# Designed miniproteins, single chains, continued (2), part 105

Each design is a single chain, and the fold is of that chain. pLDDT is the mean over its residues in the fold that is shown.

## One batch from the design tools (miniprotein)

Design m7878
Fold by ESMFold2-Fast:
Structure m7878 (fold): chain A 55 residues (1-55)
Amino acid sequence: ELEEELERRLEEASKESLKLIKENADNKDPEVAQRVTAEALRKIGDALQEVLEKR
């Protein structure tokens, strides 16, 4: 049950991060792409910690 919630949250965070990367790719700024990737990773980490705290 909890594992299913974690998988769902991770999938959602991953999808949202991918969307953010895609939107920023249109900006044509390679530096922004690198920063956005770091931010996406942070978002995934935050989601993981939220699920872990629920446990």
Scores: mean pLDDT 71

Design m7879
Fold by ESMFold2-Fast:
Structure m7879 (fold): chain A 60 residues (1-60)
Amino acid sequence: LVEEAERALAAGDYETARRLAEEALRQDPSNGRAWGILIEALLALGDVREAIAALRRASA
């Protein structure tokens, strides 16, 4: 999941990267790499408020 999310992010498929990162976090919410991918994908999609919320959750 995390590796697939990274590939999607690198390919510019931000919607797929977001979905896969969310799925990875559903399985393991302590996965910092998945949080990073989610934040980057949300920023790329223009979802700044959701990206800030994800960053707060990741750093808590």
Scores: mean pLDDT 81

Design m7880
Fold by ESMFold2-Fast:
Structure m7880 (fold): chain A 55 residues (1-55)
Amino acid sequence: MEELIETARETARLWGRRKGYSEEEQEKMGEKAAELMRNAIEQMEARRKAAAEAA
């Protein structure tokens, strides 16, 4: 799970660099991607636990 968050951050930063964004913008893009990925993982895990306990 942590590897997915790190991959999202790195991918966003590399994409920003490729598009010619500044290092500061690349970091912002990476942080936002990591935050979105963490939220998605947390929601997915919460739903899976609820479904498993209901079964």
Scores: mean pLDDT 79

Design m7881
Fold by ESMFold2-Fast:
Structure m7881 (fold): chain A 82 residues (1-82)
Amino acid sequence: GKVSTFTFGNVKVEVDEGSGTITITDGDEVKVYKIDPSNVAGAVGVVLRLIGESIDARLRGDEDRAKAYDEAAKRALELMLS
């Protein structure tokens, strides 16, 4: 599938539109999120988790991580609607 990469400081977001997969790499932490557009409730849950991670990062002063999770949430919403 088509893979798009976005970098915010040392945080990397990889979006695979073909598989509906978003991978976020922050140092040694690798988190993988799967969007299934046939499961709207599950997809909404993933978007809310990504928004929550962005808010948590902002509250901790980690702006690069916050921006990465904001982008991931936007891309997750786009995958859900396609």
Scores: mean pLDDT 87

Design m7882
Fold by ESMFold2-Fast:
Structure m7882 (fold): chain A 97 residues (1-97)
Amino acid sequence: AVDEALAEAEELAKRIEELTKDDPDGQRMARSIRRSVEEARAAAEKGDRLNADIFLTLAIIQATLGENYAKKQGREEVAELFERLRDALVRASEAIR
């Protein structure tokens, strides 16, 4: 469950990076989220639930900010991907519990 949710989040973040090649701010946000997901996965694999929860919480906040940013830019597809990314991150957080 947690590994599946983290894999989905990683893939969604990569898709956002590809769709925002012409948008440096969007790219930076997607890469930051992807880094947090990678750190959460590493912590979870080591049984470090506290650090995994911290990185997932940070990623959820960043995904919410990214959704709002994409909506302001009129980029509906990117906004939908950030929303799906947030949902995957929430599922990962719940699974670590």
Scores: mean pLDDT 86

Design m7883
Fold by ESMFold2-Fast:
Structure m7883 (fold): chain A 55 residues (1-55)
Amino acid sequence: MFIEAAKKSLENVKKAAEEYAKSGTPEQRQKANDVYKKGEEALKKMIEEAKKRLE
């Protein structure tokens, strides 16, 4: 459940990035890409920590 919630959050960020891409504004695309990258990195850290705790 915890990781599933994080995945859904990241999916929402990805959709936002796609919407910004459709806007055609370079700044919006850059910002959306940045936010998505940070979300993806955070999710990976959460998954790794969860795996260690599930030991």
Scores: mean pLDDT 72

Design m7884
Fold by ESMFold2-Fast:
Structure m7884 (fold): chain A 75 residues (1-75)
Amino acid sequence: MKIVVVAETKEEADKAIEMLGGQAESLVGDPVEAALRAARMGADKIIVVSKDPLLAENAVNVAKRYGVEAEAIVI
């Protein structure tokens, strides 16, 4: 299973990957754009990490629109 973590900062992404036992790739940048890139890369699951619940929800909705399983971690 290809899991991709999307986050605004490398520190947020690294923290989420630690929680997943190191089983994920990361994309750092705008979460909505990163979620779209992850879906195009063939991700099986996208985990969105953000301190902004609305931004996280928007990124999750983009991933789901492209048929990719997605969830948010608000920190």
Scores: mean pLDDT 81

Design m7885
Fold by ESMFold2-Fast:
Structure m7885 (fold): chain A 82 residues (1-82)
Amino acid sequence: SAADAASEKTVEIIREAFRAVLEAMADRIPPDLLAEARAVLDDPNATLDQILAAWERLLATLSPADREEAKRLFREKVAELQ
């Protein structure tokens, strides 16, 4: 359905925006957390809930400054992909 197609596009946009943040901030993210987040994004069967849980885990472990940078980069990539 059109609603299912829109949901799939939303998941793809979120996945690509999250991947862009990980790439841009790789040197500032703890290696174990970076590996965990990449594993979720590289899993073709990962659900939106799993992707969002990984995103929230990333934000929770970053410094306030890096958290704001991650959110900024994510918003910029989402805007680019829409």
Scores: mean pLDDT 83

Design m7886
Fold by ESMFold2-Fast:
Structure m7886 (fold): chain A 64 residues (1-64)
Amino acid sequence: ARELVEVFEEAEKSDPEEARKLLEEFVEKYGLSAEQLLFLAEEAEKLGKDRIAEIFRELAKKLE
């Protein structure tokens, strides 16, 4: 929860390329499944972070 908020804040401050890289590293570090990524995308949308939500959906699609 706390780690997720910190990653969201860092991604918001970063340019789009760096934001994608940070989110990919976060997903790999925690071994997140496609289902977990879709859940995180919904949470990001609730926070108004549509760009982050879009990145999570793209990563979920790559994992199946």
Scores: mean pLDDT 75

Design m7888
Fold by ESMFold2-Fast:
Structure m7888 (fold): chain A 60 residues (1-60)
Amino acid sequence: GSMAKRLQQLKEERERREEEHKKRREELKKKGAPEIDFGVLELERAVDEVVHRKEEERLL
């Protein structure tokens, strides 16, 4: 059904966001960026995760 397609899209979006955040974190590590940059990335990732989880729960 349409709900199954929506859930698959949400899963793919979440995986892409996680991969992007992970790649950015590795880039920061390679460049020796300060801890604050890692903190900003983690906060953005956490917000995205909460929003995504709420949307997924709402569909189920």
Scores: mean pLDDT 77

Design m7889
Fold by ESMFold2-Fast:
Structure m7889 (fold): chain A 81 residues (1-81)
Amino acid sequence: MADELAERLFRYLDKDGDGYISREELKEYLKEEYGLSDEEADAAVDIAMKFDSDGDGKLSFEEFKKAYPALSAAIAAQALK
């Protein structure tokens, strides 16, 4: 279900295995996979980064799981325009 999809996406984005997703990695993914503009990708990433409790500009797996429903809704809203 949603948790499984979030885990699969996290593993895909965490290419170096450091256990974090950066703003740049997420933005690149959204532009490549969904054809979003820089502005649309930034808007979706900003929604996900609201769950970055430390403000370090990276999402841990736990933060990403919490962000995923909001992020997926933002992607759908941008991609369907």
Scores: mean pLDDT 75

Design m7892
Fold by ESMFold2-Fast:
Structure m7892 (fold): chain A 80 residues (1-80)
Amino acid sequence: SALLAAARAAYAEAREHGRKFEEALAAGDLEAARAHFERAAAAGREAARALGEAEGRAEEAEAAAERTEAEDRAALEELL
């Protein structure tokens, strides 16, 4: 389905920016790391939204994405 294809594409984008975030951290480029982190979070939110919509739960997917963003930020802060 188009929604599942969109979810897969958005998730792949999130993973790619997550990889670039790790590379930027290793290089000590905090500005690039922040930019990639923000893009990964946005792509992850879109993936969760598309998946939730495909399951008929767009509102639930949005709430889950917001929770995931909060957890990812907390995890990042704990690593720093």
Scores: mean pLDDT 81

Design m7893
Fold by ESMFold2-Fast:
Structure m7893 (fold): chain A 83 residues (1-83)
Amino acid sequence: MFQADVPLIDEATSTLEQILERLKKEAELMVKNSNPEQLEEMKKKLEEEKELFEKLKSELSPEQQELIEKYLEYIEKLLKEKE
């Protein structure tokens, strides 16, 4: 019933979740220590990351898409709180 033949994909999804959790914590520290000019640069990079995600979305599993979307939403929220 489950795809035992694709353990690498399951590992990739788990790894992605851990990476995104780390990136969230790092982004929180960066936003906390940023001046207004740096915050504007981070907003531009977030928009670039969103565009890249939309282009790659069809190549990602639904679970990977959801993890990345939640990550991007979290970063956007952090930046918005510092406006």
Scores: mean pLDDT 73

Design m7894
Fold by ESMFold2-Fast:
Structure m7894 (fold): chain A 69 residues (1-69)
Amino acid sequence: SMSDGQKQGDQTMKKLEELAKKASSMGELGKEAQKLLDQAKSQTSGRLLAAQGALKKVQKLIEEYEKKK
């Protein structure tokens, strides 16, 4: 079976994909969210940490976008 870290990474990746879908209609933010998702998916040995970092960054970008617009 996969390690707990791998399962956590998969769950984090699903959340990141959902946020990227939400952001996809937000123009430049949508492009940035997609880049962060793609970068997280390209990682192998650091995938969980990369996915967690990308998720937090996308969440912050959406929050800042909503505050400004």
Scores: mean pLDDT 73

Design m7895
Fold by ESMFold2-Fast:
Structure m7895 (fold): chain A 61 residues (1-61)
Amino acid sequence: SIDELLALAAEDPERALALLTELALRDPQFVNDLGVRAAILGDEEALALAQEAMRRARELA
């Protein structure tokens, strides 16, 4: 879920980034929705990870 991934981003940002990048390749809308949720919560680190995951997925696609 989005909340579980936000918790992972706080605990292990490297693992979260890898997982979010894989998710962005399969379901980019989910990662965008997670980024929006992070922005609403003021979680700048999670928002940055979601944006970086989307950027990396575009380079891989």
Scores: mean pLDDT 84

Design m7896
Fold by ESMFold2-Fast:
Structure m7896 (fold): chain A 83 residues (1-83)
Amino acid sequence: LEDLLPTEEEIREAALGIVDSLKPFIPKEYYEKAKKAVEEGNFKEAIRILDEASKYGPKELLATASVAIGLLEAALDFARALR
């Protein structure tokens, strides 16, 4: 079932894709901070940065992205526990 479970790298790439999709909707400073946090595996910090960025961009879109990254963090923790 390893082929049916995302790898840690695949989960990180998915989170980076979510942050990259937000690039045109948030200030560059928040995009760069969120991207760095995801690259470092710190999904909690990425969510915190996106919550702060919600003051400057489309709140519903950023809230949805934060939830998606939170689900990816849970998947990462689950994958680590199984391996």
Scores: mean pLDDT 79

Design m7897
Fold by ESMFold2-Fast:
Structure m7897 (fold): chain A 81 residues (1-81)
Amino acid sequence: SVLELDRKALLEAGIPEEEIDAMTPEEVFDKSVELGIRDIKLAVEAVAEANELARKNGLTPEEYQRLVREIADRLAAEAAA
């Protein structure tokens, strides 16, 4: 179900299972949306940096996808620090 996917996203974000179990379904959904917005922002920033580098270096689609992932991972690590 969609709710199970939302629960998994909360667990992967480091929210304790006991805290999630205390939430209403609406609270779980709202929190998963909040996490999704964060992930979209990181993806947008990664794409912007990758586009700049692709313009300079003439990357292939596969190289571009790898670069986006690497930049997204770096930005996520910086945001967590």
Scores: mean pLDDT 72

Design m7898
Fold by ESMFold2-Fast:
Structure m7898 (fold): chain A 55 residues (1-55)
Amino acid sequence: MKELIERLEEVKTKLEEIKKKALEDGDLKQAEMNQKSIQNSNDMIRSAREALERK
């Protein structure tokens, strides 16, 4: 579980970097897509953390 959260946080960081570059390049479509992926990662991290609290 903790290992999964760490991987999701790493993926989120990379997606945020790609989104920042896309915005700088004016690629709004790529930025929007990366934002959705970041949101999904946040939801997964939240769910995993809630599962840990049940222990």
Scores: mean pLDDT 78

Design m7899
Fold by ESMFold2-Fast:
Structure m7899 (fold): chain A 56 residues (1-56)
Amino acid sequence: LSEEAQRAKEAGENARAVGEALGNEAAIKYGDLARQYGEQGNAKKAKEALAKGGLG
């Protein structure tokens, strides 16, 4: 994974975990999407998912 994709994946993982703790469905949804795209090496889509969830 590129450094950007790895960072977006980690940000998505963190956002999902926080969302689960707080019951924030948007953070769970977009955090998980960012993690998935980051794992695929798609930093652009991962960042878009974070932005859409208000997370990036």
Scores: mean pLDDT 78

Design m7900
Fold by ESMFold2-Fast:
Structure m7900 (fold): chain A 74 residues (1-74)
Amino acid sequence: SLADERARLAALDARIKALTPEQQKEAMGVLRDELAARQAELDANPDASPEEQGAITRAHLDRAEARLDEIEAK
């Protein structure tokens, strides 16, 4: 749901705030890139159903989380 997606974004924001300033800069870039890619995919699919829009959003959040895990592992 949209509420679940917003909760995931809030969790990502909290994770980023717990990082070092250098890691925060990299993580903010990752989140920005994934949100921009999400918007581009939605713009490319204007007839996407709400379910398809949700799937696109979740896929980009999953990628952001995975990339954040890599930053935290450094």
Scores: mean pLDDT 86

Design m7901
Fold by ESMFold2-Fast:
Structure m7901 (fold): chain A 93 residues (1-93)
Amino acid sequence: MEELKKKAIETLEKLLEEEGLEDPEERKEALEKIREYVEKLIKVATDEEYREEMAKKYGRDPEVIKAVAELMLEALLTGKEEEMRRRAEELAA
């Protein structure tokens, strides 16, 4: 999980650089928000207790919340929106 978090942050950092965010302060703020978001998604995917609390709060199945968090993490790790869409379609088939 620590390695997964590091890879996600590195991938998103490269994407921000390619997007042309030249202001170091804006980049730092964006990276912090991304880091917090990735950390929250990892927690939902790995922490059963936290997942149960989220499921209860939003009236959703914990398994659905886990699947969504895992798909979002994979999209963030790969930076490939198209690949995430294709996998979602395959899961629906």
Scores: mean pLDDT 68

Design m7902
Fold by ESMFold2-Fast:
Structure m7902 (fold): chain A 58 residues (1-58)
Amino acid sequence: SKVEAANAAIAAYLERLRAGAPLEEVLEALEKTLKELGFSDVVIDIAKAELKRLYEES
């Protein structure tokens, strides 16, 4: 499903951040992935904020 694909993408990008990838590049890649999956800009902004929160809490 689209939701399963989005959750998998967020998890994969979180691991890239933890491995030292630059935050801005990872957020841009997440945005592109979610747009290709057909999510709205509002949902993409929420997902980007959630990825940042998960990274900062790690």
Scores: mean pLDDT 84

Design m7903
Fold by ESMFold2-Fast:
Structure m7903 (fold): chain A 97 residues (1-97)
Amino acid sequence: SKEIEEALKELIEYAEKAIEAAKKGDVEKAEEYYEKALEALEKVIELLKDDPELVLELEITEGLALIQRAVGKLIGEEAEGLLKAAELLKKTAEELL
């Protein structure tokens, strides 16, 4: 439980940093922080492996965030895509705390 809480807080911290970088149009920094948020999410998923329904919900959330990032790249709005992806990860982590 403490390890899960710490991983969720790390996910929120990096998601917030990605959001702030994206709002400034700093795509490189937004991508860097977003990738760190994903690493924290993968740690949460591994720690929750005994709850298959919650793992599936988190994997779906990760997939939706990746789609937001990919769409942003395709339409030339990379910062907006990263913003939406990071906001989704942050909201999901906050709901689990």
Scores: mean pLDDT 88

Design m7904
Fold by ESMFold2-Fast:
Formats: structure tokens, sequence, C-alpha cells
Structure m7904 (fold): chain A 62 residues (1-62)
């Protein structure tokens, strides 16, 4: 189950990024004020759901 902060991060990503964008946990943490560890967990869960793809540069929006 995603936490409330993880859901906040997911909502932010879906509202502020477009298909093909590369997202890093550090950038999202800086933009949202959510801890980088919580952001990283949210990004991993979104990858598991097929919304994001893990790359060497970060997570790509699909």
Amino acid sequence: EPSEKELEVARYILSNYESGDIITAREVAEKTGVSQSTVSRALKKMEELGILEKTKKGYKVL
C-alpha cells in the first residue's frame, strides 16, 4: 500500500511531467518537499504499475 506521502508524490508526477520525461528522486524531492527516500519508494511503485520505466538516468514517464 502506498503511504499518503507516496500518493502525493504520484499525483505531483502525473500533473507535472509528460510522456518521455526523465524523473529523478532528487528533483521531485526538491520540488515537493517530500524526502528523497519517500520519493524513491513512490517512483519504484509507479514503475511496478507500468507508469514509469527505470533507466540509468532516472525514471522515464511512459
Scores: mean pLDDT 84

Design m7905
Fold by ESMFold2-Fast:
Structure m7905 (fold): chain A 66 residues (1-66)
Amino acid sequence: LAAAIRAALTALDLDGDGTVNSGQIAAVAAAFGIDLAKLGPALVALKDEDGKVSIEDAVAALVAAA
């Protein structure tokens, strides 16, 4: 699961900066059937100053919510 989620998030990181926005994370969550309500608080905690989340933090949050 974690490897598949990482691959999906990496594919959405078109700029190659190693970060994804909440919309991209929500799209991956929906594709994998992950509960967005469980994911929300983790995303708020993991966001950087620009509202972005690192791919590894996003993978951890998505796996925890699965």
Scores: mean pLDDT 75

Design m7906
Fold by ESMFold2-Fast:
Structure m7906 (fold): chain A 60 residues (1-60)
Amino acid sequence: APLTDEQKRALVAAAKVRLENPDASDEEIIKRAAERTGVSEEVARQALDTLHQAEAANKA
């Protein structure tokens, strides 16, 4: 299924937080992404999980 608009915004925010703070924990990234986008922490957590899956698939 395609990502919702909220999930896409959360994904972009999570990626930016990771680039700004490479040492940040997953929990910190989730909180900051949720605050920046106005989505729930659950949506931000799903977005971060999607990002990790995409990174794993691309790295081989």
Scores: mean pLDDT 77

Design m7907
Fold by ESMFold2-Fast:
Structure m7907 (fold): chain A 92 residues (1-92)
Amino acid sequence: DLEELIESLKEKIKELEEKDPKSSELATAYTQLGKLYYKLEKYEEAIEYYEKSIEINPKNVEAWRNLGKAYEKLKEYEKAKKYYEKAKALEE
């Protein structure tokens, strides 16, 4: 049940935000929540959480790549390209 997973993860995120707003665990949780919204085809929400993850961990290749994918689904190809290039640069 994707909706129940999203609600459970949101509750965990609120707890992590209160405990340590810059933790790697919080960054990972944001990426996971973004991926769940992407599966629901809620691309704008997915982008929001990938951006929150990257703000904490700017070297997260997966989050940069997933931002590119989400923007591509929104047909914002120039933004998608920039984020894919960022992900590639971090892997090299």
Scores: mean pLDDT 88

Design m7908
Fold by ESMFold2-Fast:
Structure m7908 (fold): chain A 75 residues (1-75)
Amino acid sequence: MSVEELKKKLEELLKEAEKALKEGRLEEALEKLKEAEKIIKELEKLGEDVSEYRKRVLELEIEIGMKYIEEGVAK
């Protein structure tokens, strides 16, 4: 994939993860974030600055983890 294609796919995955999180689909949100992490690593290997993307993933991971405890794992 080109850098532009990777960035587009990453943005789509992050939006899908945010949507799944808002809808309480925590397992789907985590799956999307795992895919996003793979793309972030590929972009890093290509010399791209991924700081913003890593911050967004971390913020979503924290929120998913909190909701997962409250909505799934804690019951």
Scores: mean pLDDT 79

Design m7909
Fold by ESMFold2-Fast:
Structure m7909 (fold): chain A 55 residues (1-55)
Amino acid sequence: SALERLRAGLASPDPAVRRRAVLAARSPEQHPVLREALRTETDPEVAALLRGVLA
């Protein structure tokens, strides 16, 4: 599922992979997973993308 794919991408140690996962997330049902990812995200660019998508 798209939700499972998103979770897998966000769990990647590579920030480029996490960035691609965030940019691919287009559904409101994915927002809870994105909000949880934002709490633990250490890369400033990925964190900024998460905030932008959730705004």
Scores: mean pLDDT 82

Design m7910
Fold by ESMFold2-Fast:
Structure m7910 (fold): chain A 79 residues (1-79)
Amino acid sequence: EEAEELVKKAEELLKEGKYEEAIKAAIEAIKLAADADPSLVPEAIGAILRAIGLALDGKLKEAAEEAIEAAKELLEKIK
């Protein structure tokens, strides 16, 4: 499953300290979840904006961690 693979990739990038790449991978997973279930679009937009806000504030590790967690939550809601 492509979205689960992106979450795993994001987790590995986070462990390597590659926070920007981890954020990008997690956001791609969030987008795939919203594409699979359009009812999740508002939650997906909220999660992406929150991650971007943290990154702009220089909190790259927190942004990556929050984006990964949001991706996992959204994927869990897909039926």
Scores: mean pLDDT 84

Design m7911
Fold by ESMFold2-Fast:
Structure m7911 (fold): chain A 60 residues (1-60)
Amino acid sequence: GRLSAGEALEVLKEAIENKKFDEKAEQAIKDLAAHIAEEGGGSFEEAYKKAKEALLEELK
């Protein structure tokens, strides 16, 4: 099922702390992007791209 925004943020925080990007982290990015797009009235694609870029930057 779809994660809540808070649940998605916790998954992403764990991914950053562990320096691990897996399927769980990717799903959390998508779920968080969907919440951001719904709340902000913006594009899901843009929200997803920004969230993924931010996570990958933290993994460098």
Scores: mean pLDDT 76

Design m7912
Fold by ESMFold2-Fast:
Structure m7912 (fold): chain A 110 residues (1-110)
Amino acid sequence: PEELRRRLGELAGRVMAKAQELLDKYKDLPPEEQAAVERIVTLLAEAAGAIQSGDVDKAREYIKKARETLEEARKRGLLSDEVYQDGMKLIEEAEKAVEEARRLLEEHRR
């Protein structure tokens, strides 16, 4: 259905826009911290693509990898507290978008 595709696209667009906002905010970080942020943004962009295609399980997999990347970078001392907190908020918003996508797909299967 066209409405389902549009709504999934809107959810994917919100995740992608927020991921890009994080990258734009923190573009001038030290190289290792910048690489960690870029990896998290890339994984969340892949999650957004999965949301748009209706693949909730794949979206969750990418979000899990993004969380693991954030936590590993934190443990290695690569991330400031501010970058870590902003990254965590973005991951939480992506998780909410996936849950909304799941509900939309469930409603359209009836």
Scores: mean pLDDT 87

Design m7913
Fold by ESMFold2-Fast:
Structure m7913 (fold): chain A 76 residues (1-76)
Amino acid sequence: SERFRAELEIGALLLAAVTLLHMAKKYGLSKEDIERAVELARQALELAEKHGLDPSTIAAARQVLEEAEKLLKEKE
């Protein structure tokens, strides 16, 4: 189903975003890598909202996006 595929895609996007944020904090990755994490988290949130996923999944995606945006602001 399209919803199942969306759930897998959201999971992959969030894992990639969280991994980039972890690496950015640990190794001081570039602004471009943090911008990529923001984009991945934003896409995950958009898909979660579009497919009407449960509130906890939407909240988790939003938290990852907020953390990524905060780190990006610290690099500006």
Scores: mean pLDDT 82

Design m7914
Fold by ESMFold2-Fast:
Structure m7914 (fold): chain A 84 residues (1-84)
Amino acid sequence: MTEEGKELFEKGRLDEAIEKYEEALKEKETAEAYANLGRVLFAQGRIEEAEEYAKKALELDPRNKEAIELLVEIGVKELEEAVA
């Protein structure tokens, strides 16, 4: 399920990737699925939603690398927008 969502994301099929990760979360709430969903939302420019899901991933696993990396990227983008 998460692998299928990742493949769809890599192919640029963002809406389908979101659907697969939402299915994964419905089956079982995991830090990986939340982090992956947040990454796809970030790619769509849905920054606030991406941040929310990345934070949920860290609530489940504070050491989730994907969620940490995503929050760093979101923070960089917010700083760039603030100084632009």
Scores: mean pLDDT 78

Design m7915
Fold by ESMFold2-Fast:
Parts: C-alpha cells; sequence; structure tokens
Structure m7915 (fold): chain A 62 residues (1-62)
C-alpha cells in the first residue's frame, strides 16, 4: 500500500545519510504526488519514518 512504498523510500534516504527532516519532506512530496492531501501526506510520511526508526531500534536492542 502507500505506507509500504513510503517506508521503502524512507529506508533508502536514511541509508544515503539524509536527515529526518529531509526524509519527511521527500516522503510528504511523494504522497502528495500520489493524490493525498497535505495533512494526510504528512501523517503518512511521519508514520513511514517512525516505522523505519522502530525497525532500527529493534535491530539495536540488547
Amino acid sequence: GPLDRLVELVRELLKQGKSEEEVVRAATERAMREGFSPPAAAILATSALLEVLKEKKEEEEK
């Protein structure tokens, strides 16, 4: 779904060394291009970032 595609975009941008702000902006712009309203796009972009950060935290869990 749209969230899964944004999660993959976020993962790749973070691997490239982009900041969280740059990643959220890029994901928001992608979601808006796919027809989401600005607030919905921002929610999706933020949710995608949080999902990737959660995966990273789980990988770093002792």
Scores: mean pLDDT 81

